# Designed miniproteins, single chains, continued (5), part 47

Each design is a single chain, and the fold is of that chain. pLDDT is the mean over its residues in the fold that is shown.

## One batch from the design tools (miniprotein)

Design m17714
Fold by ESMFold2-Fast:
Structure m17714 (fold): chain A 66 residues (1-66)
Amino acid sequence: EPSIEELIKGAREAIENGLGEVALRGIRKLIEMGADKEEILKLLEELKKKFPEYAKEVEEIKKEVE
C-alpha cells in the first residue's frame, strides 16, 4: 500500500505524463487517507490546469476537502 508521500509523488508524475485519470484516482485516494488539505488543493489546481475537462470534478472534490 503506497504512503501519502508516494501517492502525492505519483499524482504529480501522472499529471506531468498526461495521465489525468491516474492523477485523479491518486488524489481521491489521498483524500480518503486524510492527506494535507493544502497539498490536495495544489494537486487539484495542477490537474485542472493540465486537464480542463476535469474542472467540474475538481470543484466537486474541493467541496469535499474544503
Scores: mean pLDDT 80

Design m17715
Fold by ESMFold2-Fast:
Structure m17715 (fold): chain A 61 residues (1-61)
Amino acid sequence: SLEERIAEISERSGAPEELIRDALKKVSKLEGELREEAIKELSEALGVPEEVIEEMVEQLK
């Protein structure tokens, strides 16, 4: 589930679950190139592949 993935990423990255959830919600409001750039930055910050970030954002919509 999305909640389980957020918890796992939080444990690995050290970022609080609430901050990860908020970042994903912000990305979910973006479209096109802005969304692609935000996904890339979040991927680098959390140490998670861009594809996984995209899947998590899609689940929020």
Scores: mean pLDDT 82

Design m17716
Fold by ESMFold2-Fast:
Structure m17716 (fold): chain A 56 residues (1-56)
Amino acid sequence: SEEALNKLKEAQIEAGVFTPEEAEEHKNDILAAMKKYGVKAPEEELLKTAEELRES
């Protein structure tokens, strides 16, 4: 979901993995791929990655 993507984006910024601009582009790339290929982002994997980044 977009909410899970937003949580991943926030975690990436907080962990210093991406700037806010880079994190937004990464989110947009995932959304574009989901639309193009008709796939859904794995919400559990996105949330797990966000939590791991926030604990780093």
Scores: mean pLDDT 76

Design m17717
Fold by ESMFold2-Fast:
Structure m17717 (fold): chain A 105 residues (1-105)
Amino acid sequence: GDSLAELFLPDDLSKHDATTIAKQVNSFITVVQNKGLNVATPEDVSKLKKALLYLNSLRKPNGLFLKKEGSDEILTPDENSEVKEAIEDGVNLLKELGVDVSGIK
């Protein structure tokens, strides 16, 4: 079958709002947790890591996130919490998969 990341994570992250990517990351995590960690391929791991790096690149020094790359719009408090939780949950999944997360945190 096709890679799980191809079903949930977009090829061009910069075209999507941070909240959209956060929801897609959460969907990917849910599927991997329900099916078992062994279904995640190296490509799935690479795509998840890229999505988390993109989301973290939108983080301002004060901890708030921009809506997307090239935007001056800051996410609402609820949206900031959603994006922060998606990054934390994604990093935890990568740790469970034995992946180095030092470049994300």
Scores: mean pLDDT 80

Design m17718
Fold by ESMFold2-Fast:
Structure m17718 (fold): chain A 62 residues (1-62)
Amino acid sequence: SKGEELGEKGYKLGYELGKVLSPEEARKKLGEKFAEELSKLSADEANIATAGLIEGLNEGLK
């Protein structure tokens, strides 16, 4: 789905940003990068995509 595809892309970027930025900076930059694409999705697809973004960020922050 579109949400799954965006979530996979967001997972990768979230992971990369989590490894090099503070948690606050990584969250802000990740949110800014995907805000427009997320706004174009249905609520269900946006939830799927957002889960991928958050999972990637959390793994990167470890």
Scores: mean pLDDT 86

Design m17719
Fold by ESMFold2-Fast:
Structure m17719 (fold): chain A 79 residues (1-79)
Amino acid sequence: MEEVRELAERALEHARRAAEALVAGDLERAEEHLRRAAEALAEAQRLALESGDPEALALVREALAEALRLLREAVAERE
């Protein structure tokens, strides 16, 4: 659980940095942070699935939803 939580938190931090970069128009920086966020979420999901812990999987789903919300808001602000 703790490792899944740490990875989810790392993914959200990268999603926030990607959102900031998108608003600033720094597409290269946004792409780098988006890649890092996706990698962290994928690893968190893999560990959650291997653990068989529904709570861990729910935490990953919540982190993904929050990351997508942050990115949608950043894109809307840029438009």
Scores: mean pLDDT 84

Design m17720
Fold by ESMFold2-Fast:
Structure m17720 (fold): chain A 61 residues (1-61)
Amino acid sequence: AVEKELEEAVREASKRLSPEELAKEVERLAFQAASGTRDPDAAHRILAAAGAAMREAVAAL
């Protein structure tokens, strides 16, 4: 699922990026995924998943 792919991408990015770079990368990935869907509910779920994954990555610091 797109949300799971996004969560995995954020997790991998968090291993190699600073928190500031991670935030920019998460915004970029979430925007691409959300803009690729025509379902507003799916777009909302994608953005929510990106936010949750970023919070988890930051909490691990």
Scores: mean pLDDT 73

Design m17721
Fold by ESMFold2-Fast:
Structure m17721 (fold): chain A 62 residues (1-62)
Amino acid sequence: SDEELKERIRKIEEEIEELRKEIEELEKEPESDKEAVLRLIGLKLRLIGLEFEKELLKKKLE
């Protein structure tokens, strides 16, 4: 239902906000920290996936 789609979008937006904050904190680490760089890449890929899912769900409401 549209209400279920709206609730899923809301939850994804909340996850995106949390993930953006985690990325911002991790970006404060030096670029020479290979572990931090790999973690940052993983988080950015997850963010891209969540943004894509959000857009797909929004298209279902149109």
Scores: mean pLDDT 83

Design m17722
Fold by ESMFold2-Fast:
Structure m17722 (fold): chain A 62 residues (1-62)
Amino acid sequence: TLAFEYHMAGLEHFEAGDYEGAARYFAKALELDPNYEGARRNLARALEALGRHDEAARVREL
């Protein structure tokens, strides 16, 4: 699915240390599939890595 492709792109960016790029791709995956637990979890992790703790907490509460 398109959500899966965005999630995979996010993982590639995350593994490369590009947490901003990773967060953008994980957010797109979650927009396409709001129940995509993997994308939600990884978005929160990318936001934590960026120091965006309040946003990470909000993502986890969805």
Scores: mean pLDDT 87

Design m17723
Fold by ESMFold2-Fast:
Structure m17723 (fold): chain A 78 residues (1-78)
Amino acid sequence: MEIEKKVKELLEVLKNSTDPEEQVRAAREIAELLKKLTNPDFLKEIVEELQKIAASETDPAVRLAIGRAIQAAKEKLA
């Protein structure tokens, strides 16, 4: 699925970028794309990955953006 591939690409940006602005943009784009997805296994995978990234993140703005993406995925799983 093209959207799932884009989400994975944005996760790599979020994990590998040293620019907080780029990380915030990636997390925001993930949140918007997750609203369009209905595959619960993929949504669970993305929530787990985002939680792992958030656990090691020290920038408050990046952590907030990741938290919003996690919330978007969880709303689709409810």
Scores: mean pLDDT 82

Design m17724
Fold by ESMFold2-Fast:
Structure m17724 (fold): chain A 70 residues (1-70)
Amino acid sequence: MARERERKVEEARRLVEEGRELLREGRYEEAIEKYQRALDLFIEALGEASKEALDAAANLTAAAAHLAAS
């Protein structure tokens, strides 16, 4: 049980890192996909109110706002 949670958190953190790289390159649609998957994994592993889930949701919102403004 704990190992599954740890694995999901590790995968989600990797997706956040990939999303940040895509965001720096202006690839907002791909960044949104990475942040959305990371958010889903953090919610599953840690819960919706976790710092990790809230941070991922903020990153997703920022990427979506950039896409909408372009």
Scores: mean pLDDT 83

Design m17725
Fold by ESMFold2-Fast:
Structure m17725 (fold): chain A 68 residues (1-68)
Amino acid sequence: SMNEERLRRLMFEASLLVRDGAEQSKLDQLMNEIAKIAGEEAGRVLKQLQTTLKSMSEIFGVTLQPDK
C-alpha cells in the first residue's frame, strides 16, 4: 500500500524525465530505485515503466540523450 504510492510517484518522475529529454542514464538510475522499492513486484513495475517510456518517446518524438 505505502510502497505502491511511492512506486507510482517514481514512475511519474520517470515519465517527466522522458518528456524533458533527460539523459538515459538518469532514467536507468530511477528504474533501479523503483526495483529496490518494488522487491517482489519489481519485474512487473519495471516492465510497465519501460513500455510507457518507449511509447512516450515515440508519441512526443523525443529521443533520450545518450550518456555521451
Scores: mean pLDDT 67

Design m17726
Fold by ESMFold2-Fast:
Structure m17726 (fold): chain A 58 residues (1-58)
Amino acid sequence: GDMAEEVARRAREGALAAGLSEEAAEQVGKDARNGVLETGSAEGGEKAAVGAYTRALS
């Protein structure tokens, strides 16, 4: 996989480890992938994942 796939996978795994549902974790991974694609950077994907994770907890 490319960088977007790896960042998405790690974000999804982190969300699951933090106790989010599979549905919420998939959304975190999807947002992380989109963040990488929009910014061209892993950091962009990580920031998108944090935003999705925070929203899921609220």
Scores: mean pLDDT 81

Design m17727
Fold by ESMFold2-Fast:
Structure m17727 (fold): chain A 55 residues (1-55)
Amino acid sequence: ELTEEQRKEAREFARRLIEEESLTVEEVAKELSEKFGISEETALEIAKEVFEELL
């Protein structure tokens, strides 16, 4: 599980991947899971939240 600060970093990282790389929510979730060592479920929720905020 992420700390509040790490969750903030994860959201910024996800935003960058969506905005700059045009990745799908599933691809962003995979990158978040691998980079932050979190479950794919948690990563998918973060990716989904950021995706909805941007689109």
Scores: mean pLDDT 78

Design m17728
Fold by ESMFold2-Fast:
Structure m17728 (fold): chain A 71 residues (1-71)
Amino acid sequence: MSPQQRLDQAEQLVREARRAYEEGDFERARQHAQQALALLHQIRPTLPPELVPRAQALEAEALSLLRSLAE
């Protein structure tokens, strides 16, 4: 799987986490957000400069969701 494909996968996980959060499924939201962060951490050293801002935005969103799940 290419870095671009893994970044797309992380984006999907962030979208699923947000959807789960809005639906009140906090366990699923946390799981997907954590999975997205793990993928983003793994692919970071392989990303071209053009994709770094997108990865940073996804990391920020996933962290924001996890922060919202923790009081």
Scores: mean pLDDT 83

Design m17729
Fold by ESMFold2-Fast:
Structure m17729 (fold): chain A 61 residues (1-61)
Amino acid sequence: SMAELEKKLEEALELARVLAPREVYDEATIRRIIEEVLKGLKIPEEYREEALEKILREVMA
């Protein structure tokens, strides 16, 4: 469901902030960490690119 997807995306953002702090890693490394988080949470392939870019913007802000 969309609600389950939205919950997983919130969890992905929280994990990315903990695992890929912008003060420690460059953008390329942060992208790689976010990709692994999205794979680990079983985000459907069709949403991963959009989710990656949204989470990256939030982490880098």
Scores: mean pLDDT 84

Design m17730
Fold by ESMFold2-Fast:
Structure m17730 (fold): chain A 62 residues (1-62)
Amino acid sequence: SDAEEDRRLGELAAKSPLKEVAILAIAVAKSLGMREALRTVIELSEDEEVREYAREALEELE
């Protein structure tokens, strides 16, 4: 996958006004192995619960 494309998808997930959409995006990113998207969510999301979901997903891929 293109790392820049993955990072952009992570930005969209992190900035989502709907928490349920952000969590769904994290689950999809995990299923597709999109590590840079998950890292971007961890860096940019203001919601600690969303960041924890992304951290757990990334750890399962590592």
Scores: mean pLDDT 79

Design m17731
Fold by ESMFold2-Fast:
Structure m17731 (fold): chain A 59 residues (1-59)
Amino acid sequence: SSELEEFIKQLDARIAELRAQAAALRAAGGDPLEIQILEGMAALLEGIKGFLKKKLEEL
């Protein structure tokens, strides 16, 4: 559906934002735990995106 495709696009934007934040913190010598949380969140959203893309192909 168009709603699911739009949601996947929103996930892409959020994943990019989280990775950019993690990269900026790493470059600035920020908190390692905060960097790991941001990278972990991005990885989880990638997993959700992959699942949703497969479901969209089945519809």
Scores: mean pLDDT 87

Design m17732
Fold by ESMFold2-Fast:
Structure m17732 (fold): chain A 80 residues (1-80)
Amino acid sequence: SMMREEAIRLEIEATFYVMAGTIAKKQGDLETALEYYEKALELYEKAAEAAKDDPELKKAAESAAKKVKEEIEELKKKLE
């Protein structure tokens, strides 16, 4: 379905932001890493919504969103 294709596209885009955030984190750019992870979270949440009719794809997107949210919370603690 078109919505499944959109969910996959959003998940791919979110994954690129996770990669960018991880690179920034490794370079010590924690604020830049936070911005990239926050964008990834938004995209994974949109992917989960688009995957409403695909339980496996929705669960994958929700699991990825949860992991990114944990990274965001860890980075916020380091920036306090």
Scores: mean pLDDT 88

Design m17733
Fold by ESMFold2-Fast:
Structure m17733 (fold): chain A 79 residues (1-79)
Amino acid sequence: KLEELLKKAEEARKKLEEYLERANELGRKAEEALEKAKKEGPKYMEKARELIMEEASYSVEAILYSSTALANEKEAERL
């Protein structure tokens, strides 16, 4: 029981880390696209918008994995 909870928490933590890394990379690319849009015109604004939406999607998944990890960790601590 305890071992299963800790394993689920560890798996969720690994997924959290993967999704956060992807979100951070997308955020950096979005910043680059926004800078391009300021200098080079509205076509780059659409690219920035796409990257921001994709970053938001990965960030939401990361939050969900974080919640899963915390729930399993807290239950393991209660045992």
Scores: mean pLDDT 83

Design m17735
Fold by ESMFold2-Fast:
Structure m17735 (fold): chain A 90 residues (1-90)
Amino acid sequence: DLEKILEEMRKAVKEALLKGGVSEEDAERIAEEVVRAARAAVDWGLSEPLALALVRKEATEALKSVGAEEYAEEVIRAAEPYVRRLVALA
């Protein structure tokens, strides 16, 4: 169930950012970019390492745009289990 995994990943990333003190608006924007990157990786048929690399790149760029790059590793840690599940289904 692709959409269910993407929704759970969005929630996990948003919660990680909110715990770090990122605003609700910025946390939602970052979570949306992470979900978009994960969906693109699945659509392109990327392997797990390449999918994780794409998610890391897009998450880091999005976080940098709101001055929250210090949370990059927290976001990746939250997203990684879901990226693995998405690739396993593809």
Scores: mean pLDDT 86

Design m17736
Fold by ESMFold2-Fast:
Structure m17736 (fold): chain A 86 residues (1-86)
Amino acid sequence: SMAERRERLKELLRAAAEKEGISLTDEELDEIIDRLEASGPESLELAERAAEAKVEEDEKKRKEKEEEIEKELKEKREELAKKKAE
């Protein structure tokens, strides 16, 4: 359900922020999630994956997840630049 997805994302974002020394309130988390939902499903999915990568305790798995996300973002940036050149 959307409510379960939202609660899971709140927990992931809170934990990811704590890894960076940032404490987020439920209200701040709600505002972040609302903006991600307004940006579309792809933005929401990327945020979930980034937060999951950040909270991964296995350093090797965390690095692999972070590298995969960076690769996808680079490929999307290159595709957008190519479309602007056409």
Scores: mean pLDDT 76

Design m17737
Fold by ESMFold2-Fast:
Structure m17737 (fold): chain A 61 residues (1-61)
Amino acid sequence: MENLEKAEKYEKELREAIAAGADPQTVALLASKAVNSYLKAGDEEKAQRLAEETARLLAER
């Protein structure tokens, strides 16, 4: 429960950072926090999806 709430918060912060044109390091840090929080919540599917989406985004720059 708590880890899922934290994961959703970090995912929202990640999306806001991407929209604001934040540095790749900031994007990677927020993505790492969101992915780790989803893994701790037992939501491996969301964690994997978010990690792949972020990796693709960073590779495009």
Scores: mean pLDDT 79

Design m17738
Fold by ESMFold2-Fast:
Structure m17738 (fold): chain A 99 residues (1-99)
Amino acid sequence: TLEEYRARAISAAQYLLDELAAAKDEIEQQLIADKLITFVEDLYAEMKARGVPKEEILALLDEIEAAVKAAMEAHPEKAEYLQRVLERIKQLRAEVAAE
């Protein structure tokens, strides 16, 4: 179901955020941030390909954005990596809004 899909997507995003929080070196942090960006891009592409309603896509992107912002508040030392993720989510939200 779409509900199960959303739950799995949020869980996967949280797992990557937790990995970034635990990462000890700048290269590892950069690679995890890139992986999270790719994950969000793949998620968006899959939802579009499946014809998921615009409102549902925006809702999931909003939940992921909220999780990223929460991670930035908890780990301000990683804000530069998380800011890249936020910017990509904002770009994807703008693409959905333009449709």
Scores: mean pLDDT 87

Design m17739
Fold by ESMFold2-Fast:
Structure m17739 (fold): chain A 90 residues (1-90)
Amino acid sequence: MSVTDILYSGLSGSFSSLSQRSGQQVNSISQAVDALDQLGQTSQSQQVRDTASSQIGRISDAIRRGDMDSAHQTARDLADRISGIINQAL
């Protein structure tokens, strides 16, 4: 299972809910940010951007070092954090 598969598996429910609420198809973190902005949830949109920026760097570093366990755990943590932000916005 790839890091991307873990991340988007964890986000699928929140992305589905956000798609229904915004009327936009949400399949990526970038699209989730755009959907939150359209809903007037600019604070939550910024939190998603900041969280993704911070944690993606950690995932890349772990992969580069061959630490796939840390990469997978960080991907799960990132999915949980972003899902929490989206669910709080809805």
Scores: mean pLDDT 83

Design m17740
Fold by ESMFold2-Fast:
Structure m17740 (fold): chain A 55 residues (1-55)
Amino acid sequence: GSKYSRAELEEVVRLVMGAGEPGTSREALIAAVKKILPEASDEEIEAAIDAVLAR
């Protein structure tokens, strides 16, 4: 079960992307989000990344 809302996951993804490391891969974004939200699944983080990129 998810411990985080979709909105919380999307905000953390935006913060990580806003930090703006050149060459940040999808895998690196997932790893960075997991440092902030360690109980988030890869699937939830990927969905949040896709939502943020779709805007």
Scores: mean pLDDT 76

Design m17741
Fold by ESMFold2-Fast:
Structure m17741 (fold): chain A 69 residues (1-69)
Amino acid sequence: SLEEALRTAEAALALARELGDEEAARVFQKMLEAETLEEVRRYAEEALRIGRDNAAVRAAAHEVLKVAE
């Protein structure tokens, strides 16, 4: 559900902020404004592109993508 995906995105945002990954935090913050699961998936894919050198951010993006299905 969208609600479940957005809750997962909130956790991902908190993680990105904790790790100091400003780029990932911006993407997850925008994801919280998503009105559709398609938008959530697009932001999750963007987070995977920018998080390629950060395994924790990548794992968080994959969790969002899994829930957004």
Scores: mean pLDDT 81

Design m17742
Fold by ESMFold2-Fast:
Structure m17742 (fold): chain A 80 residues (1-80)
Amino acid sequence: MSIEEFEAALSPEALELIKKADELVKEAAEALAKGDYEKAKELLLKAAELLLEAAKLAPPEVAALLRKRAEELRKKAEEL
């Protein structure tokens, strides 16, 4: 799945939620690099929530991938 194909399959609202989640994941990586595990955990959990919200607005196949990504982020946060 290419990024342009992904964008074509999604509503603008779903795409904005995914972009926001990606931003939070990047912020979480920066927090981890600084040793701020508490902040990283909060950011990963927020990113997972946004991906689950985007999944509600996405086609079934894309929704499944978004839910899988959200679960991965949630598990990573729980391990911190």
Scores: mean pLDDT 81

Design m17744
Fold by ESMFold2-Fast:
Structure m17744 (fold): chain A 84 residues (1-84)
Amino acid sequence: MKTVSFRLRGAGSPEQAAALARAIIEEALKHPKVESVFVLVYEGADGTFVVDVIVKLKDATPEDIEELKRRIEEVARQHGFELE
């Protein structure tokens, strides 16, 4: 089992950050190799919001991880957030 993490940041509202967190959990769980997803939402020191995504995968290849990263980045952009 492998654990990968992604950090997303945006100047959105708390509601937008929460909506992104829900959308990411839903999107990540669609991947057949994803075992579990943890999402932490918090406000950064500069007033931006941070969404930390932690994904546990089974038998993941580098290609699986890049595909997951791409999907998470696409969902983040739709919510006004960017991958760090």
Scores: mean pLDDT 82

Design m17745
Fold by ESMFold2-Fast:
Structure m17745 (fold): chain A 85 residues (1-85)
Amino acid sequence: MEAEKKKLAEKARELLKKAKLYLNEEKYEEAAKLAREAAKLALEAEDLELAAEAYYVLSSALFGLGKYEEAKEYLEKAEKLYKEA
């Protein structure tokens, strides 16, 4: 279990780093895709802070895509996870 969670968290961090790069390049669809995958892996790893950061990046990418309601939902999810972390 612990070794599996560590590998999931490492992969989530790599995907999140790439998502942030795409976000800075205004490649919002790519950023959102990688941020969603990073959040999923972070939650599987039970790394709430990492999952919160991934949801924050996802929210930012969704704002860039004009998906404002969805972006707001993920921003709220990120904030709640940060409080739990």
Scores: mean pLDDT 86

Design m17746
Fold by ESMFold2-Fast:
Structure m17746 (fold): chain A 73 residues (1-73)
Amino acid sequence: MMKEKAEEYLKKAEEYLEKGRRAVREGNAEEAMRYVLKAAGYVQLAKEAGADEEKVKKLLEEIGEVYREARAL
């Protein structure tokens, strides 16, 4: 079922995004960027699997924020 896969990918994206935020708080730019890239990959998979457009948009915006914070370290 495509819907179950979309939800699984969104959950993975959220997990990696949170790890990215933690890495930014710890001052680890390389780790933060790696986690943010993984989160972005899972958001793309979720979108392809038919995930909620609003959830995809929100996660991509949050991923962009964490990426910018990591680059500023």
Scores: mean pLDDT 84

Design m17747
Fold by ESMFold2-Fast:
Structure m17747 (fold): chain A 59 residues (1-59)
Amino acid sequence: GSSMELLKKLEREALALLLAGRDDEAIALVQRELSKSSGELKEKLERMLAGLQAKRGTY
């Protein structure tokens, strides 16, 4: 569905930013999308944000 496509796109973009050493930009990208989300999408984005924060400084 469209929500899964959005999650896949955000995950790919955030990972690319992390690999480029732009951790803050990757986190900000997900936080910006999270601020306008609700329900199940919000829950999945919160998990993604936690994963990005855990990977901060490991690339």
Scores: mean pLDDT 77

Design m17748
Fold by ESMFold2-Fast:
Structure m17748 (fold): chain A 64 residues (1-64)
Amino acid sequence: SAMRQEILRLIGRILRLMGEILDLEAQIKKETDPARLAALQAELAKLKAERDELMKQLRELSKR
């Protein structure tokens, strides 16, 4: 069904974002420049917000 396909697409997008978040967190741990650290932290916050929004959409689609 269309709902099942949308749920699977959302799960796939969430998993990709989680991978990007893990990579960014690894980069942050190695970063010594304060300006680059601030930029990486801002990007991390953006990706986490995108993940949280997709998880919200997944929860809404899972309601009957």
Scores: mean pLDDT 86

Design m17749
Fold by ESMFold2-Fast:
Structure m17749 (fold): chain A 65 residues (1-65)
Amino acid sequence: SHMEERMRRALEELSERFPELEIVKIEGDKVYVRITSESVTRYAGIAIEAIAVAYEHGMSVVFAP
């Protein structure tokens, strides 16, 4: 859909900016992401940006292990 296309593009841009961020899958209204970082501060910062992007597109974020 139009929303999925825009969200995918925005998440792709985030992944280019943050190599630690992996988009696992998009399923319904949920985006599954994985963040690989040993720094709690770095993880939190990337997680907040992923949440913001998802929120702007009416989606929820699920953090995969």
Scores: mean pLDDT 81

Design m17750
Fold by ESMFold2-Fast:
Structure m17750 (fold): chain A 64 residues (1-64)
Amino acid sequence: SPLEAELRRKQAELRRLQEISEEAVKTAREMGADEAQIEKSMQKINDRIEELEKEIARLKEELG
């Protein structure tokens, strides 16, 4: 179904962004960044991850 295809695409995007985010956060912490600095530098990625997680949850509810 179109909803299942959209779910697959969003899950793939989420996995990619999570991988990028985890690596960037690890590097920032190793360079001495605090949590506030990490939050500021990662805001756009974190916002997109949160949006994708909400959309994925909604699609799962609609499919279940």
Scores: mean pLDDT 85

Design m17751
Fold by ESMFold2-Fast:
Structure m17751 (fold): chain A 84 residues (1-84)
Amino acid sequence: SEEAAERDKAFSEFLKLIREGSLTPEQKSLYEEEMKKVNEEALKRLKEISDQPFSAEELGRLLVDVVDRDFEIAKKILEEYKKQ
C-alpha cells in the first residue's frame, strides 16, 4: 500500500506537469510515442487472448502490465524533468 501510494503520487505529479504544460514538446512527444506502442502491443495481445480460451486472471495481468508500463514511462520522463 505504501508503494502504491508512492506510485499514485508520482503519476499525479506527472499528470500535473502535462496539465500545466510544464513538459517540453520532446518529453510530451516521447510519452505519447511510448504509450502508443504500449497500447498497440496491448490491443494485439488482447486479440490473441480473445482468439483462445482465456481466464479473467489473464485479462487482469494484461491490464496490470499496461498500467505498470504507463507508470514506468511517466516515472522516466518525470525523473528527466527533475534533472533539468
Scores: mean pLDDT 77

Design m17752
Fold by ESMFold2-Fast:
Structure m17752 (fold): chain A 82 residues (1-82)
Amino acid sequence: SLREKLEELEKEIEKLKEKAKGSKEEIEEAKKELDRLLEELRELREEALKAGDRETARRATLLEAEATLLLMNINLKLKELK
């Protein structure tokens, strides 16, 4: 279901937050995974809106915002890592 997909993406984002605290290699991997997850979240949000699943769409929108902030933080860290 769309909700189950959302719950999987929520768990993956929590794992990426922890990975983003690690080594340069872990941060680079987290960035690649996060770029893919953001695309999946946008698709999920659109599917939820088309299905009339307003709650899943709302939660996906909030998770997109959280993931975007994490991506901005990762990009900043990678820029400063020598």
Scores: mean pLDDT 84

